# Designs tried in a protein design run: designed miniproteins, single chains, continued (2). Part 79

Each design is a single chain, and the fold is of that chain. pLDDT is the mean over its residues in the fold that is shown.

## One batch from the design tools (miniprotein)

Design m6727
Fold by ESMFold2-Fast:
Structure m6727 (fold): chain A 79 residues (1-79)
Amino acid sequence: SSTVEALKALIDKVVENVKKFIAENKDNPKLAQLQIEAGEGMVRMALAVAKNAGLISDEEYEELRRYADKKFEELRQQV
């Protein structure tokens, strides 16, 4: 759905912002880890709110959660 695509785009934007932060703060891995956790938390909250508001189905929510979890795990491996 268009809502799912918009949420994927939001996830991608948050992930790219965190990637940029990691690249700019290579000398501070602890701060990079905190930024990853903050970004992941924000995305998880946004997805939960969308599901609770009925904007996405349970199946779409699980798809988006897996998509986000994979992206943030890839970020953790870069720190």
Scores: mean pLDDT 88

Design m6728
Fold by ESMFold2-Fast:
Structure m6728 (fold): chain A 82 residues (1-82)
Amino acid sequence: SLEDLVREAERIAEEIEKKGLPSVGRLVREAARLAARVGDEAALREVVEIGKEILKTTDPAVITGLALRLIGIVLDLEAQLR
């Protein structure tokens, strides 16, 4: 459900923040919040998968690329809101 995906995204965001990436964790929370508000389950699933990938890596270049993908999702979702 959308609610289960939001809870998973919140858990992932907290783990990212505890790992020392608070701005990236906040970005995951914002992307998940917007996807849920729009009702875009596909975007919310992608946010969860990107967040999981951030938790699996210590490579700054990979983290930067994944964060840019999250920013793109946020911008696309915000454009769908009136």
Scores: mean pLDDT 88

Design m6729
Fold by ESMFold2-Fast:
Structure m6729 (fold): chain A 62 residues (1-62)
Amino acid sequence: MKALIVATKEVIDEGERLGTETARQEGFSEVEVLSADDVAEGRKLMAQAVAEGYDGVGGVSG
């Protein structure tokens, strides 16, 4: 199962750590973390991941 986590640049390190840990606890074997310039870009990336068949998608912003 694949998960995508999108974090805005200002919280990328925190979002990567917390989001990856949470996704692995939920049983995701593959976790991808992407940096977004803003919330609008992050929302587009999350929608695209759902369309591409990712099993879980989450976002983190500061």
Scores: mean pLDDT 77

Design m6730
Fold by ESMFold2-Fast:
Structure m6730 (fold): chain A 73 residues (1-73)
Amino acid sequence: SVEELREEFEKLVEEALELAKKAKGKERLLAESTVGVALIVAGVGEVAGEEEEGYKKAIELAKEAIELAKKGI
């Protein structure tokens, strides 16, 4: 459901931002910037009435942000 996708996205964003706090250098900036893009993608999907596709794409970006943050730790 869209609600389950939203909940998964919110948890991944929290994880990415917590890891980014521990990351240093360009990897921290890249992780934080990727979270920003994920939030925009989720918001655009919501406004466009394409919430499911928006959250699916945003989840993939949030996962990328987590991996970027981990490289900076």
Scores: mean pLDDT 87

Design m6731
Fold by ESMFold2-Fast:
Structure m6731 (fold): chain A 80 residues (1-80)
Amino acid sequence: SELYDQFVLRENGKLRIVSYKTTSSGEVTLTGVREVTEEEAQEAIAQRIADLRARGFSDEEIARVRQMIEKGLATDHYPT
């Protein structure tokens, strides 16, 4: 089975959703990058939290993940 996931980042003042998949062998493949609104970013975060809850993560573990996401969004990432 393959795991599809997304993360939201801020790059040069713009929000982007980076989509990727992880194969059963542990390989990570980038599947897409798109510029998003604040609302779309929050929807992606909400979906991530829902997926973690569905996997049996505790509310405490989910809160920690949310904190890490919020810290990431507060940081502007410089393109290489």
Scores: mean pLDDT 72

Design m6732
Fold by ESMFold2-Fast:
Structure m6732 (fold): chain A 115 residues (1-115)
Amino acid sequence: SAVTVLLQAMVLESLLKRQGKSEEEIKQKLLEFLQEVLGKPDWSLQELAIELAAEILGLSDEEKKAYFSPEGRKALIERLEAERRRLDAISGKTGDGEAAFRALALDFAIDLLRS
């Protein structure tokens, strides 16, 4: 699950920060983890984040390809922010744990896309 992968990456980042790792070391470890999980050794952190975010949004391969451009990445960030706010509202109103975990995963994907 793309949600599970993003949440695992978020936990890994938190763990590395607590261990006193530099921002550069954290970014490198996140890259290595996501490259291994997705089987994409040559992909950037931003490209890996697009792949995971597209899966959470239920996008087709054709729709997903549009987001690999600079303009596409900006559009994806705006779309992810809108979906995160929707899920936050659901979680806050109903206590839905699935909506809460999806919102956290999307928030982390946005952070990776901006890195």
Scores: mean pLDDT 88

Design m6733
Fold by ESMFold2-Fast:
Structure m6733 (fold): chain A 78 residues (1-78)
Amino acid sequence: MKSKEELLEEYRRLVAEHIRITEQLSKAMKENAPQEEIEKLKEEGREVIKQIEEILKQIDPEEAERIGEEVVRQFEQE
């Protein structure tokens, strides 16, 4: 079983991964990648969301919101 610290680090990783997959999917669609590759990226995104939902049940909602905002802001400041 994961500690609170491990869950918060995993959550941060998953939020970053979700953003990565979203950008990769956008690029694949712009480059007219094969439909099979696009569907695989969508499936990966859904799996990450499921893992995020599972972790959110185990951590403090306030801490989850703070971490999520931190990760999103890091990508938005590019």
Scores: mean pLDDT 79

Design m6734
Fold by ESMFold2-Fast:
Structure m6734 (fold): chain A 128 residues (1-128)
Amino acid sequence: SLEEVRKEKEELRKKAPARRGTAEDLERIEQAKQEAEELAKSLTDPEEIYKEILKIIEKLEEAIEKKDEDEAVIQATRLYAFVRTAKDKLSEEQKEELKKRVEKLREKAIEEKLYDVAITLLDVLRIL
């Protein structure tokens, strides 16, 4: 439910230290968001869209496993922006498969104490 997601996000925010990136870090995040949105808008084939989302998920999983927080935040931002833009083009079966993969990533992000990434992944789950 919407309230359950809000409660979980609030709990995760309490665990995340106040992280203020440099202006360069914020610019990189905004660029990643814009690029993901533009790519998602350009694609019409559900299978191609699904494949691109899986590539982002793979890169995010690698960043989490390497404990590369900066890269993990960038890939999580890309995932959210892409899914938000392209979700209506995906089949229900593709959405269910993505939910399972994102839930697994969220669990891994929490385990690695990447709470800001976990919050973004909750937002991805909410919109799928």
Scores: mean pLDDT 83

Design m6735
Fold by ESMFold2-Fast:
Structure m6735 (fold): chain A 100 residues (1-100)
Amino acid sequence: KKEILEEAQRLIKKGQEIVKKAQELLEKNPNASPQTKQMLQNSIDLAQHTIDELQQTISDLQEGKISEEEAIRRLTLAQFRLIAAQTDLELAERLIKKEK
């Protein structure tokens, strides 16, 4: 239980870092293409949704509403979503360097 909660908090922190970096890129690059801005927004939305689901998973686990097995399943899915969000962020950053 404690290790699952620690992993969930680690993933929340990772998601928050993705949101922060994507928001900074949007603010610093107002002239980025609509496609690049959409990728950054998709990264923010996916990371924020994942943070919200992880917070719900922590609450559900602490209240005994879900098993540890179900919590681990949700953490695995969250890890996958954060990898996707990070990939969109990195691709958008590369496009900004080319688009000005």
Scores: mean pLDDT 87

Design m6736
Fold by ESMFold2-Fast:
Structure m6736 (fold): chain A 92 residues (1-92)
Amino acid sequence: LTEEQERDVLRALVLILDAIDKIAEKRGIKPSERFLQRLIEVAEEVLKKDPEDPLAWEALARAYRLMGQDEKAEEYYRKAVENAKRLGLPLP
C-alpha cells in the first residue's frame, strides 16, 4: 500500500473502533483480538513511514488499552498528544 492508502485504512479502522466503543459501553461488547491486531499492524506500518503521526500513536494506545496493556497504552497516548500539539492538530 502507498503511505496515503495506509493512512486511509488506519483512519477507517479508528472510525470503526469509535463506533464499537459507543455500542460496547451500552451492550458490553468488545472488539475482537483479530481486529485489534490488524489495527496495531496498520498503525505500525504508518509509523514506519511517518514516526510522528498522532493518529497512528492514538490507534496503538487504544488497541493496547483494550488488550489490558495499560502501561504501553499510556506511553503511546502520550506520544499521540505530544505529536498532535506539535502539528497543531486536535488532541486525541
Scores: mean pLDDT 76

Design m6737
Fold by ESMFold2-Fast:
Structure m6737 (fold): chain A 92 residues (1-92)
Amino acid sequence: MEEEKRYEELLEQLTLSDIPEEDLELLQNESTEAAKKVRETADKIARLGVAENAAGEEDNEKIVEKVIEELSKTDPKTAEVLKKVVELDKKL
């Protein structure tokens, strides 16, 4: 919880400040346990999304959205953090 809360607090602060690309890179390289787990989970989800996309022609964004929805049933906190990471990426 603490590590995850720390990552969420960083995202909130940067979101309020109109994140420059250099600050986003710093956040992505944040060494907290939560940040590492979010990256690992996002990578696993991306791999699952690629496998699903190979079976169909769905947009990667839609695949990620469906995976987040499915993940929210088993690990809602990780799904919530992943949603914030996706939103942050869109603000680039």
Scores: mean pLDDT 56

Design m6738
Fold by ESMFold2-Fast:
Structure m6738 (fold): chain A 69 residues (1-69)
Amino acid sequence: SSEELERLMREFEEAPREVDLSKLDPAVLRLARQLKAAGYSVEEALKLLSTFFDDRENTILALRYVYTH
């Protein structure tokens, strides 16, 4: 829903820019990098990743890292 996406975007903005890569799921990180390379926005990538992965924190941290570098 729109409300859920707004909450995820807020969590993304509040996440630290410096992320410990050793704590990230390599599959989530790989897909996040592919989505950025393909031109997806943070909002579009959050929506996609949240449908495929249950670990919201890992998804948010991976996207925070990828989209801030």
Scores: mean pLDDT 82

Design m6739
Fold by ESMFold2-Fast:
Structure m6739 (fold): chain A 68 residues (1-68)
Amino acid sequence: SREELEEIADELLEELTKGLSPEQRARVRTRIYDLIDKGELRTEEQIRAAVETVVAAERAIAAARAAA
């Protein structure tokens, strides 16, 4: 169900967004919830992979800004 996917997402977001700023965490959460709402993420494995990908993108953007 959507509630089960949201609970899985909340757990994974807490685990995988450690060390990100509040603004970065909010962007990751918004993206993951959007993908769940669109039916693009339907399993825990898919949610974990999506969170890891979006978190990696946020870290890469932050690193690029720090280097500039």
Scores: mean pLDDT 83

Design m6740
Fold by ESMFold2-Fast:
Structure m6740 (fold): chain A 85 residues (1-85)
Amino acid sequence: MLEELLEQVNKLLAQVQAIYDDVQARTLSPEELAKKAAQVLDNTVQVNKILIKAREAGLDTSEILKKAQQMNAILSAILAKMRAQ
């Protein structure tokens, strides 16, 4: 059901947002940033799998796609911070 998929996506996005808030609040080592980036990447992969499942089921994917884009933006920001160190 679309509602169940959206609940899963919202939980994954909330985890990613908490990771990003931690990254922004603290001065992390490159190794710690790499670990945080890997955790965010795992969540983005899970959201992409949910997006594919929703598309195959003929569901409206607009909300899922928007949240996936938000997660990808956070991943890019963490990776940019790692590169800047």
Scores: mean pLDDT 84

Design m6741
Fold by ESMFold2-Fast:
Structure m6741 (fold): chain A 80 residues (1-80)
Amino acid sequence: EPVLPEGWDEALLEEVRAYLAEHAPALAAKIGGDRLALVGLVRSVHAEAGLDLERLLGIAMAKLLEDPDLVARLRAQVEA
């Protein structure tokens, strides 16, 4: 299984999914139930945000808006 960054757990991962569903439903639909894409997203922003969930979600949203292919790219990185 893909390893979450230090300090992360499934509850925090579900908070990220819930936030995306509320604030970016089109992007949430692309991720869907894809845990690999969600783990990749967390990994891509963890170094900048640490465990500050609000900061992490803000950075993640900015990255997703700048790169519409980001979800597919993050999924591929986690699967490798």
Scores: mean pLDDT 68

Design m6742
Fold by ESMFold2-Fast:
Structure m6742 (fold): chain A 86 residues (1-86)
Amino acid sequence: MLTEQQLQEKQNELVNYMLRMLIHVELGDYDSAEKFVDKAIEILRDISQHAPEFAKQLVRTFIEQLKFFMPDIYKKYEKELKEIES
């Protein structure tokens, strides 16, 4: 089980990757945006191993953002994201 401080640090890292993803989408750099999606999923999986209920909340937010900004990438990662949500 992660400490509250360690969970906050991982959440901050996740938010940073999500923000970088959105910046690259705005710039039309979808290749770089997808790399930050991959990094965000890695952090979500790590959180899920230690705090599964917290990870479920975070992945739901991430799914909504991907559906809106990058629907094709969402389809590619849908199964992996739903496994974390489960």
Scores: mean pLDDT 81

Design m6743
Fold by ESMFold2-Fast:
Structure m6743 (fold): chain A 76 residues (1-76)
Amino acid sequence: MAPLELKKTLVITSRVLSPAELTDLALDLHARGVVVKGSSSEPGRLTVFGSQGSVTITGDSREELLAKALAAVRSE
C-alpha cells in the first residue's frame, strides 16, 4: 500500500490535548500511512513538516484532529 505523502506542513493546535497526546497524534498519522519526515511538539501545538506550505487544524479531541489531518493530507 502506497504511503500518503505529506505535501503541506500540518500545524495541529488543541487546548485540550497534552504535548504527549499531540506527539501520539503524529504516531497515529504514521500508522494511517502518512509519511512523517519530521515533527515538533509544543504545549498546545504539534507541527508535522511538509515541503510546500502549511495548513492549520484545530479540534477538541484526538479523533477529531486525526480525521481533520487525514482529510487535509488527502485534499488533492
Scores: mean pLDDT 74

Design m6744
Fold by ESMFold2-Fast:
Structure m6744 (fold): chain A 92 residues (1-92)
Amino acid sequence: NAVEKLKSPSAPVRALAAYELAKKNDTSVIPLLKELLLNDPTVIGRVNIAYALSKSKNPEFKKAAEEAIKSRDFSPYELFQLYLALNSTEKP
């Protein structure tokens, strides 16, 4: 279950779960994905969640990521990485 994998201690597993949920257009998990983008303990984990949200066919996922990014004062470097991930056609 992808939702259960979002709770994994492994950052790559959480990122893959977020990507699968975004591809499936499961909008019910948007609040959980926003929380992970804001609170994942690693910069790369947060960037990978932003990337996953950018890959949804539903623009609500990317919009939710943008809203989450604006809700917290990230460093300029992390902001750059997050927006790069949101606008990437491939992995950042």
Scores: mean pLDDT 77

Design m6745
Fold by ESMFold2-Fast:
Structure m6745 (fold): chain A 100 residues (1-100)
Amino acid sequence: SSAEQAAELGREALERMREVVEEGVAAGKSRDEIVAELTRIAEELMRRLNELGVPEDIREAVQNELLRLLLAVADAPEEEVLATFERELKRMEERLRQLE
């Protein structure tokens, strides 16, 4: 179903984001370089959700969660990028569980 496809795309996007942050920090990439890569993944996810016909209210909720994550990482000190990403990701997962 489109809902199952949307969930799989979201899961894949978050895993790619985690990989980008972990590998980027390990490689000594700047926060701004990491944020740029995360933004690209977020925009690709939003485009694919739109192409699948995911309802606007769900797409807006996903976009708001992604924007919150990206802004938190962008505002983090360089040395706290990974810790900030992991903290915000856990908070996002907790909020999504509350929507059951």
Scores: mean pLDDT 84

Design m6746
Fold by ESMFold2-Fast:
Structure m6746 (fold): chain A 80 residues (1-80)
Amino acid sequence: SALEETLNMALEELERFRKELGDKGKAISESLAQEILEFFRKLEKEVEENKDSPKKIVELIQELYEFAAKTKKLMEELLK
């Protein structure tokens, strides 16, 4: 449950970035938008398929936070 709560929080944060980038779509390249959407789709599937695998869930959480941090940095630079 704690892992699920952490993952859900991370997914919500990534969803906010995705939505904000959507509204500011003109400020980012199409390739970046595609990469974000593709990563999000892949992550959602992997989370659902691996709910009963704690090790994989931890790895997915780490990957999510790393991607979210990278996306946030890029968004901050592009949306100035």
Scores: mean pLDDT 67

Design m6747
Fold by ESMFold2-Fast:
Structure m6747 (fold): chain A 87 residues (1-87)
Amino acid sequence: MEEKWEEFLKRNPLTPEQKALYDEALKKHPEVEELIDRLAEEYGIPREVVRLAFAWVLQNRGFPEDLEELEKEVRREIDRLIALYLE
């Protein structure tokens, strides 16, 4: 399972723009790091995959007003990635 995600991450690396959005979100909301760690453990996927999903949410939808809404959007993106890649 981990090897499949490593290949996915090599083909879909975090862009400089996505990394900048992620770093900015962490500066404003340090709790995001805990959320990413928790989701990675819950889904049994690499932390880097959760970070990529989070960055995609930020890039396409922006940062929601609260972390609960952000978590819902990130979970939706993770579910989409799992459906497309693992099934």
Scores: mean pLDDT 78

Design m6748
Fold by ESMFold2-Fast:
Structure m6748 (fold): chain A 74 residues (1-74)
Amino acid sequence: SELDKLLKELDELGKKGLEAVRAGDRESLKEVLARMEELVRKAYASGDAELTRAVSEKYHEIVDQLDEQLRKLE
């Protein structure tokens, strides 16, 4: 489903984000965050409230994890 594809892509981006944080690669982290925001915007554009909620929830979960890791390094 479209939902499964978006959630899988967010999970893969989240892993790349963690690698970027650990490497101190701020530019790669910015690219990951921008791509995740594009997926969230795509979900909103679909008009599917359940899709948008699931994608937004996963996005916030990943962002919170990235923020926690950044605080441990800086």
Scores: mean pLDDT 85

Design m6749
Fold by ESMFold2-Fast:
Structure m6749 (fold): chain A 77 residues (1-77)
Amino acid sequence: SIVEEIEKLLDEFIEAVKSGDYQKALELNFKILKLISKYPEKRDEILKLLDQMVEAVRSGDLEKAEELKNKIIELVK
């Protein structure tokens, strides 16, 4: 399902940011944004959560990053 694809892309994105693979992170970000465009009513909220998730990963707050990922998944269910 599209929800499962978004979850997988979010997991891969978190891992790419953690590992410093910025090219892969950028590619994954574009894929995530393309899928999120199918949820126009929730788009702005999802974008805010994505920004917060990136900040959490970069600051090393992986627990917060997982919480924010789960919030995004809940919005697209």
Scores: mean pLDDT 83

Design m6750
Fold by ESMFold2-Fast:
Structure m6750 (fold): chain A 105 residues (1-105)
Amino acid sequence: DTIKELDDLIAYNEEVKSKTTNEELQKLLDQQISLYQQAKQAIQAQDVSRLKQLQDQLIELNKQIIKQMIKENWPPKEIVNFNMRNMAASAGILLTIRRLEQQAA
């Protein structure tokens, strides 16, 4: 269930946010949480166009978060884990887009 995966990822990003005092990183993490909440709504609405827009925004935002984590000297293992989890979510959204497009045809 992609919705449950997004809920788990929102909880994970909140945990990551609690480990930093850097306001810019907290802001970027809040933006990513908001985009995941919007992705849940778009999946429920079967809004393929919105999901494609959100996927592009999530990929770009993830790059910005990784750059900020590097600047903050986060442990490499934690940066890799964060990147892997968020990229897995991007793959889940892509699979959902493909499924919805096939159902609409």
Scores: mean pLDDT 87

Design m6751
Fold by ESMFold2-Fast:
Structure m6751 (fold): chain A 99 residues (1-99)
Amino acid sequence: MIDRLIANTAALPPAAQISMAGVAIRQGIDRSVFIRPVQVAVDLLERMDANNIRVFSDDIRQRIVDLIDAVRAGRVSAAQARAQIDAIVADAAAYQASV
């Protein structure tokens, strides 16, 4: 069953992969069973929660989608994905502090 879940996840659009990452966090599913884009989405969402980020702009939402798409396309390394997560979380925290 897990192998089929992994294969089916690869066919999902970035927004659906982000939604699946949210479900995985809530259900305590080990991120290692998911493909790399979902793992990156889980890491991003967990870091937002750890930094108490509850609101962010449409621009930040688009940056998240763009990051997941870049990971799906193989355009970013693990180190680059982590750096982009760091930047997105910092910008989201700055936005939340401004509203």
Scores: mean pLDDT 68

Design m6752
Fold by ESMFold2-Fast:
Structure m6752 (fold): chain A 77 residues (1-77)
Amino acid sequence: AVTSAVQTAPYTLVLTGTNLGADGARITVLHEGVQVGSGLISGSTATVQLVKPLPDGAVLEVYVNGAPAGTVTVTVE
């Protein structure tokens, strides 16, 4: 499950969770039904490259290898 999403830079989102998937699995994030980023899982984290900066409090839908993995709210640093 995804437990946190932190936008560390305008185009970089760090997702943290437990049992996210295998190392190298693709993670994708959607905002309001539109894909806004993707990345690869490494351990309990994934660094996602965003197509646009997201506002603090944005709710993202998370997918791992195309399967729904839950929702998470963005925190901006």
Scores: mean pLDDT 81

Design m6753
Fold by ESMFold2-Fast:
Structure m6753 (fold): chain A 100 residues (1-100)
Amino acid sequence: SAPSPLEQALEVVKESVEEMKENLIKNNVTSLEEIGEELRKMLKKIAEKLKELGISQEEIQAVNDGIIDALNESIENNEFDPEKIAEKIIEEVRKKLEEL
């Protein structure tokens, strides 16, 4: 079976989050502020990729909201671990997409 829009969106998020995580580790980024900047750049790139794939604006918005919610919670909790931030983003995005 062909991947559903939800499966395609989640795969783009997973790949983009993994790339961002590797970049944060490689550059020894440990500050919440710097992590936030890289995550916001990733968010913009994900939205662009999803648009190119023809994924609906409603699903793109759900992905965007999930990433922002995960990022805001990480900032509030002073969480600096790129691996934990990556896991939280994927979990929040999945929840938002499953609620559509």
Scores: mean pLDDT 79

Design m6754
Fold by ESMFold2-Fast:
Structure m6754 (fold): chain A 106 residues (1-106)
Amino acid sequence: SRRQALIERLQAIYAEEKATHPDFDALVEELDRRVLELAERLRAGEISLEEAAERLEELAREAERAGLLGLAALLLGHAYLLRGAAEGKPEEGREEGYRRIEELLE
C-alpha cells in the first residue's frame, strides 16, 4: 500500500508538471538523451555501476533544480537501484531509493 501510494503520487506530480511546466518536453528529452548515453557506457563497460549511480544522482539534482520533481524522483530511484546492485544488495538499494524519493517529495 505504501509503495502503491508513492507510485500514484509520482504519477500525479509527473502529470501536473507535464501540464504546467513550460519547458517540460525539452527538458525531458535532454535528460532522457543523457540517461541513454549513461546506459550505453555502462553496457560497454566504460563506467562502473557506482559511477552510473553518481551520474544519475547528478541528473536528478538537475531535474529538481528545473522544477521537475517527478522526473528527479524517478532518476534518484534508479541511482539507488544501481548503488544496491554494485554492493550485491539490489533489494536494499530499492528500499533506500523509495525512502529518498519520499524525502524529496516532502
Scores: mean pLDDT 85

Design m6755
Fold by ESMFold2-Fast:
Structure m6755 (fold): chain A 90 residues (1-90)
Amino acid sequence: LEEQRLQLLKQAIDGLESQLDALRPHATPEQRALLDRARELIQKAKEVMDKYGVEGLEEAEKLITEAARLVQRVADALGQSLSLFLEPKP
């Protein structure tokens, strides 16, 4: 259902913003530029969803996928795992 896709995308956005904030203090200037780019893509995805709603979901998903790729690149470079999995913390 389209509502489930919207909820999953919102959860992905929240997870990416949390990871981005966690990585930023440990990032080099070059890695911070990648995180800033990811934040811009997240913001554009939110704007697309706000302006176009369901008709914007495909474009928003593409933007969030690119943002996730940039965040994952920085996480990998810092030797940290990107936790986008909904596991209960021990």
Scores: mean pLDDT 76

Design m6756
Fold by ESMFold2-Fast:
Structure m6756 (fold): chain A 67 residues (1-67)
Amino acid sequence: SALVERARAALAEAERALAAGDYERAGHFSMQAGVLASAAGDEALLARAQAVGREAGRKLTEQGRPA
């Protein structure tokens, strides 16, 4: 599915951004991945995207920045 491939690409960008400490970018791409995964009906991919988004939000809060 093209939607699943696009969701995986967005999730990979989110995970790379999270590892690099770019939490705003990680949040942006995790949201994009979640929307695409939801549209594709891929529940496992949606759960992974949501987990990355929550981690990015938590890190932003820890650094005194709004999520």
Scores: mean pLDDT 87

Design m6757
Fold by ESMFold2-Fast:
Structure m6757 (fold): chain A 85 residues (1-85)
Amino acid sequence: MPLTDEQEAYSSIAHLIAAGAVDDVRERLGVSPEVEELLREAVAKFDAGTLTDEDIRAAFEALMKEATPQQLIDLRNERLKEARE
């Protein structure tokens, strides 16, 4: 099936967690300290090899209270653009 904006946003969150992009999420989206802490925990679990799909889903749901799917997609795309040289 083609990806929906919600599925693209979910994939974007997984990418941002894997990239350790918590500071970019905070600075670009202005997320609350609670969401920032949840993202830092997810990054720590990724680095430890213990990150689960449930952790990614929890981060996605928390971010969707404070950001739109498009904002997450745009942030992921900007990081990919920076990685493109």
Scores: mean pLDDT 77

Design m6758
Fold by ESMFold2-Fast:
Structure m6758 (fold): chain A 93 residues (1-93)
Amino acid sequence: MVRLRVTVRVESRPDRQTVTFEPEAIDASPEEAARAVTAAVRVGENPSAAPLPAATQTAEGEMTLEEYRHYAEGVLGGSPGAGGGSAGGGVAR
């Protein structure tokens, strides 16, 4: 099981918005931790979605790799249905 402690920072600009993710593996085996960190960083490297409008704030929490992925997708507005996602997103949406 992999747990990540992630710090998300959102900066809004007039021409773009920047999202910074600082994931850290917690209580995981070295192999699992390395893989989780790599996956988390990959998500943070594609900030081409609509980040949080709040502008400048840091959020810190503990979560699993799967939860982090969901969180990152929500923050970035990416994943399937970007710009077309409907409210009430189910398991497969």
Scores: mean pLDDT 52

Design m6759
Fold by ESMFold2-Fast:
Structure m6759 (fold): chain A 83 residues (1-83)
Amino acid sequence: KIEELIKELKELIKKGLEYKLKAQNNKDELGKEYEKKMDEYAEKIQEIVEKLMELVGEEAIDIVNKILAEEIEKLEKEKEEKE
C-alpha cells in the first residue's frame, strides 16, 4: 500500500535528518559514526523512493520533497523553541 510506504519514508527521513544534524555538530570520530548512520538511512530512503516511483511515477519525487520540507520545518521550529 502507498500509505505504508509514505509512513515508512517519513520515519526514515526524520531519522536521517536527525543524524545529519548530529554529524554537522560533531567533527571527530563521533561525527563519522553519525555520517555512517545518515548514509544507512539514505540507502533505505532511496529503496522506498524507488518503490514509490514504480507505483506513482514522477509524483514520488513530489511526495519525497513535501516530506523533506515538512520534517526540516519541524526540526527548525523545535530548535527555535529550545532556544
Scores: mean pLDDT 77

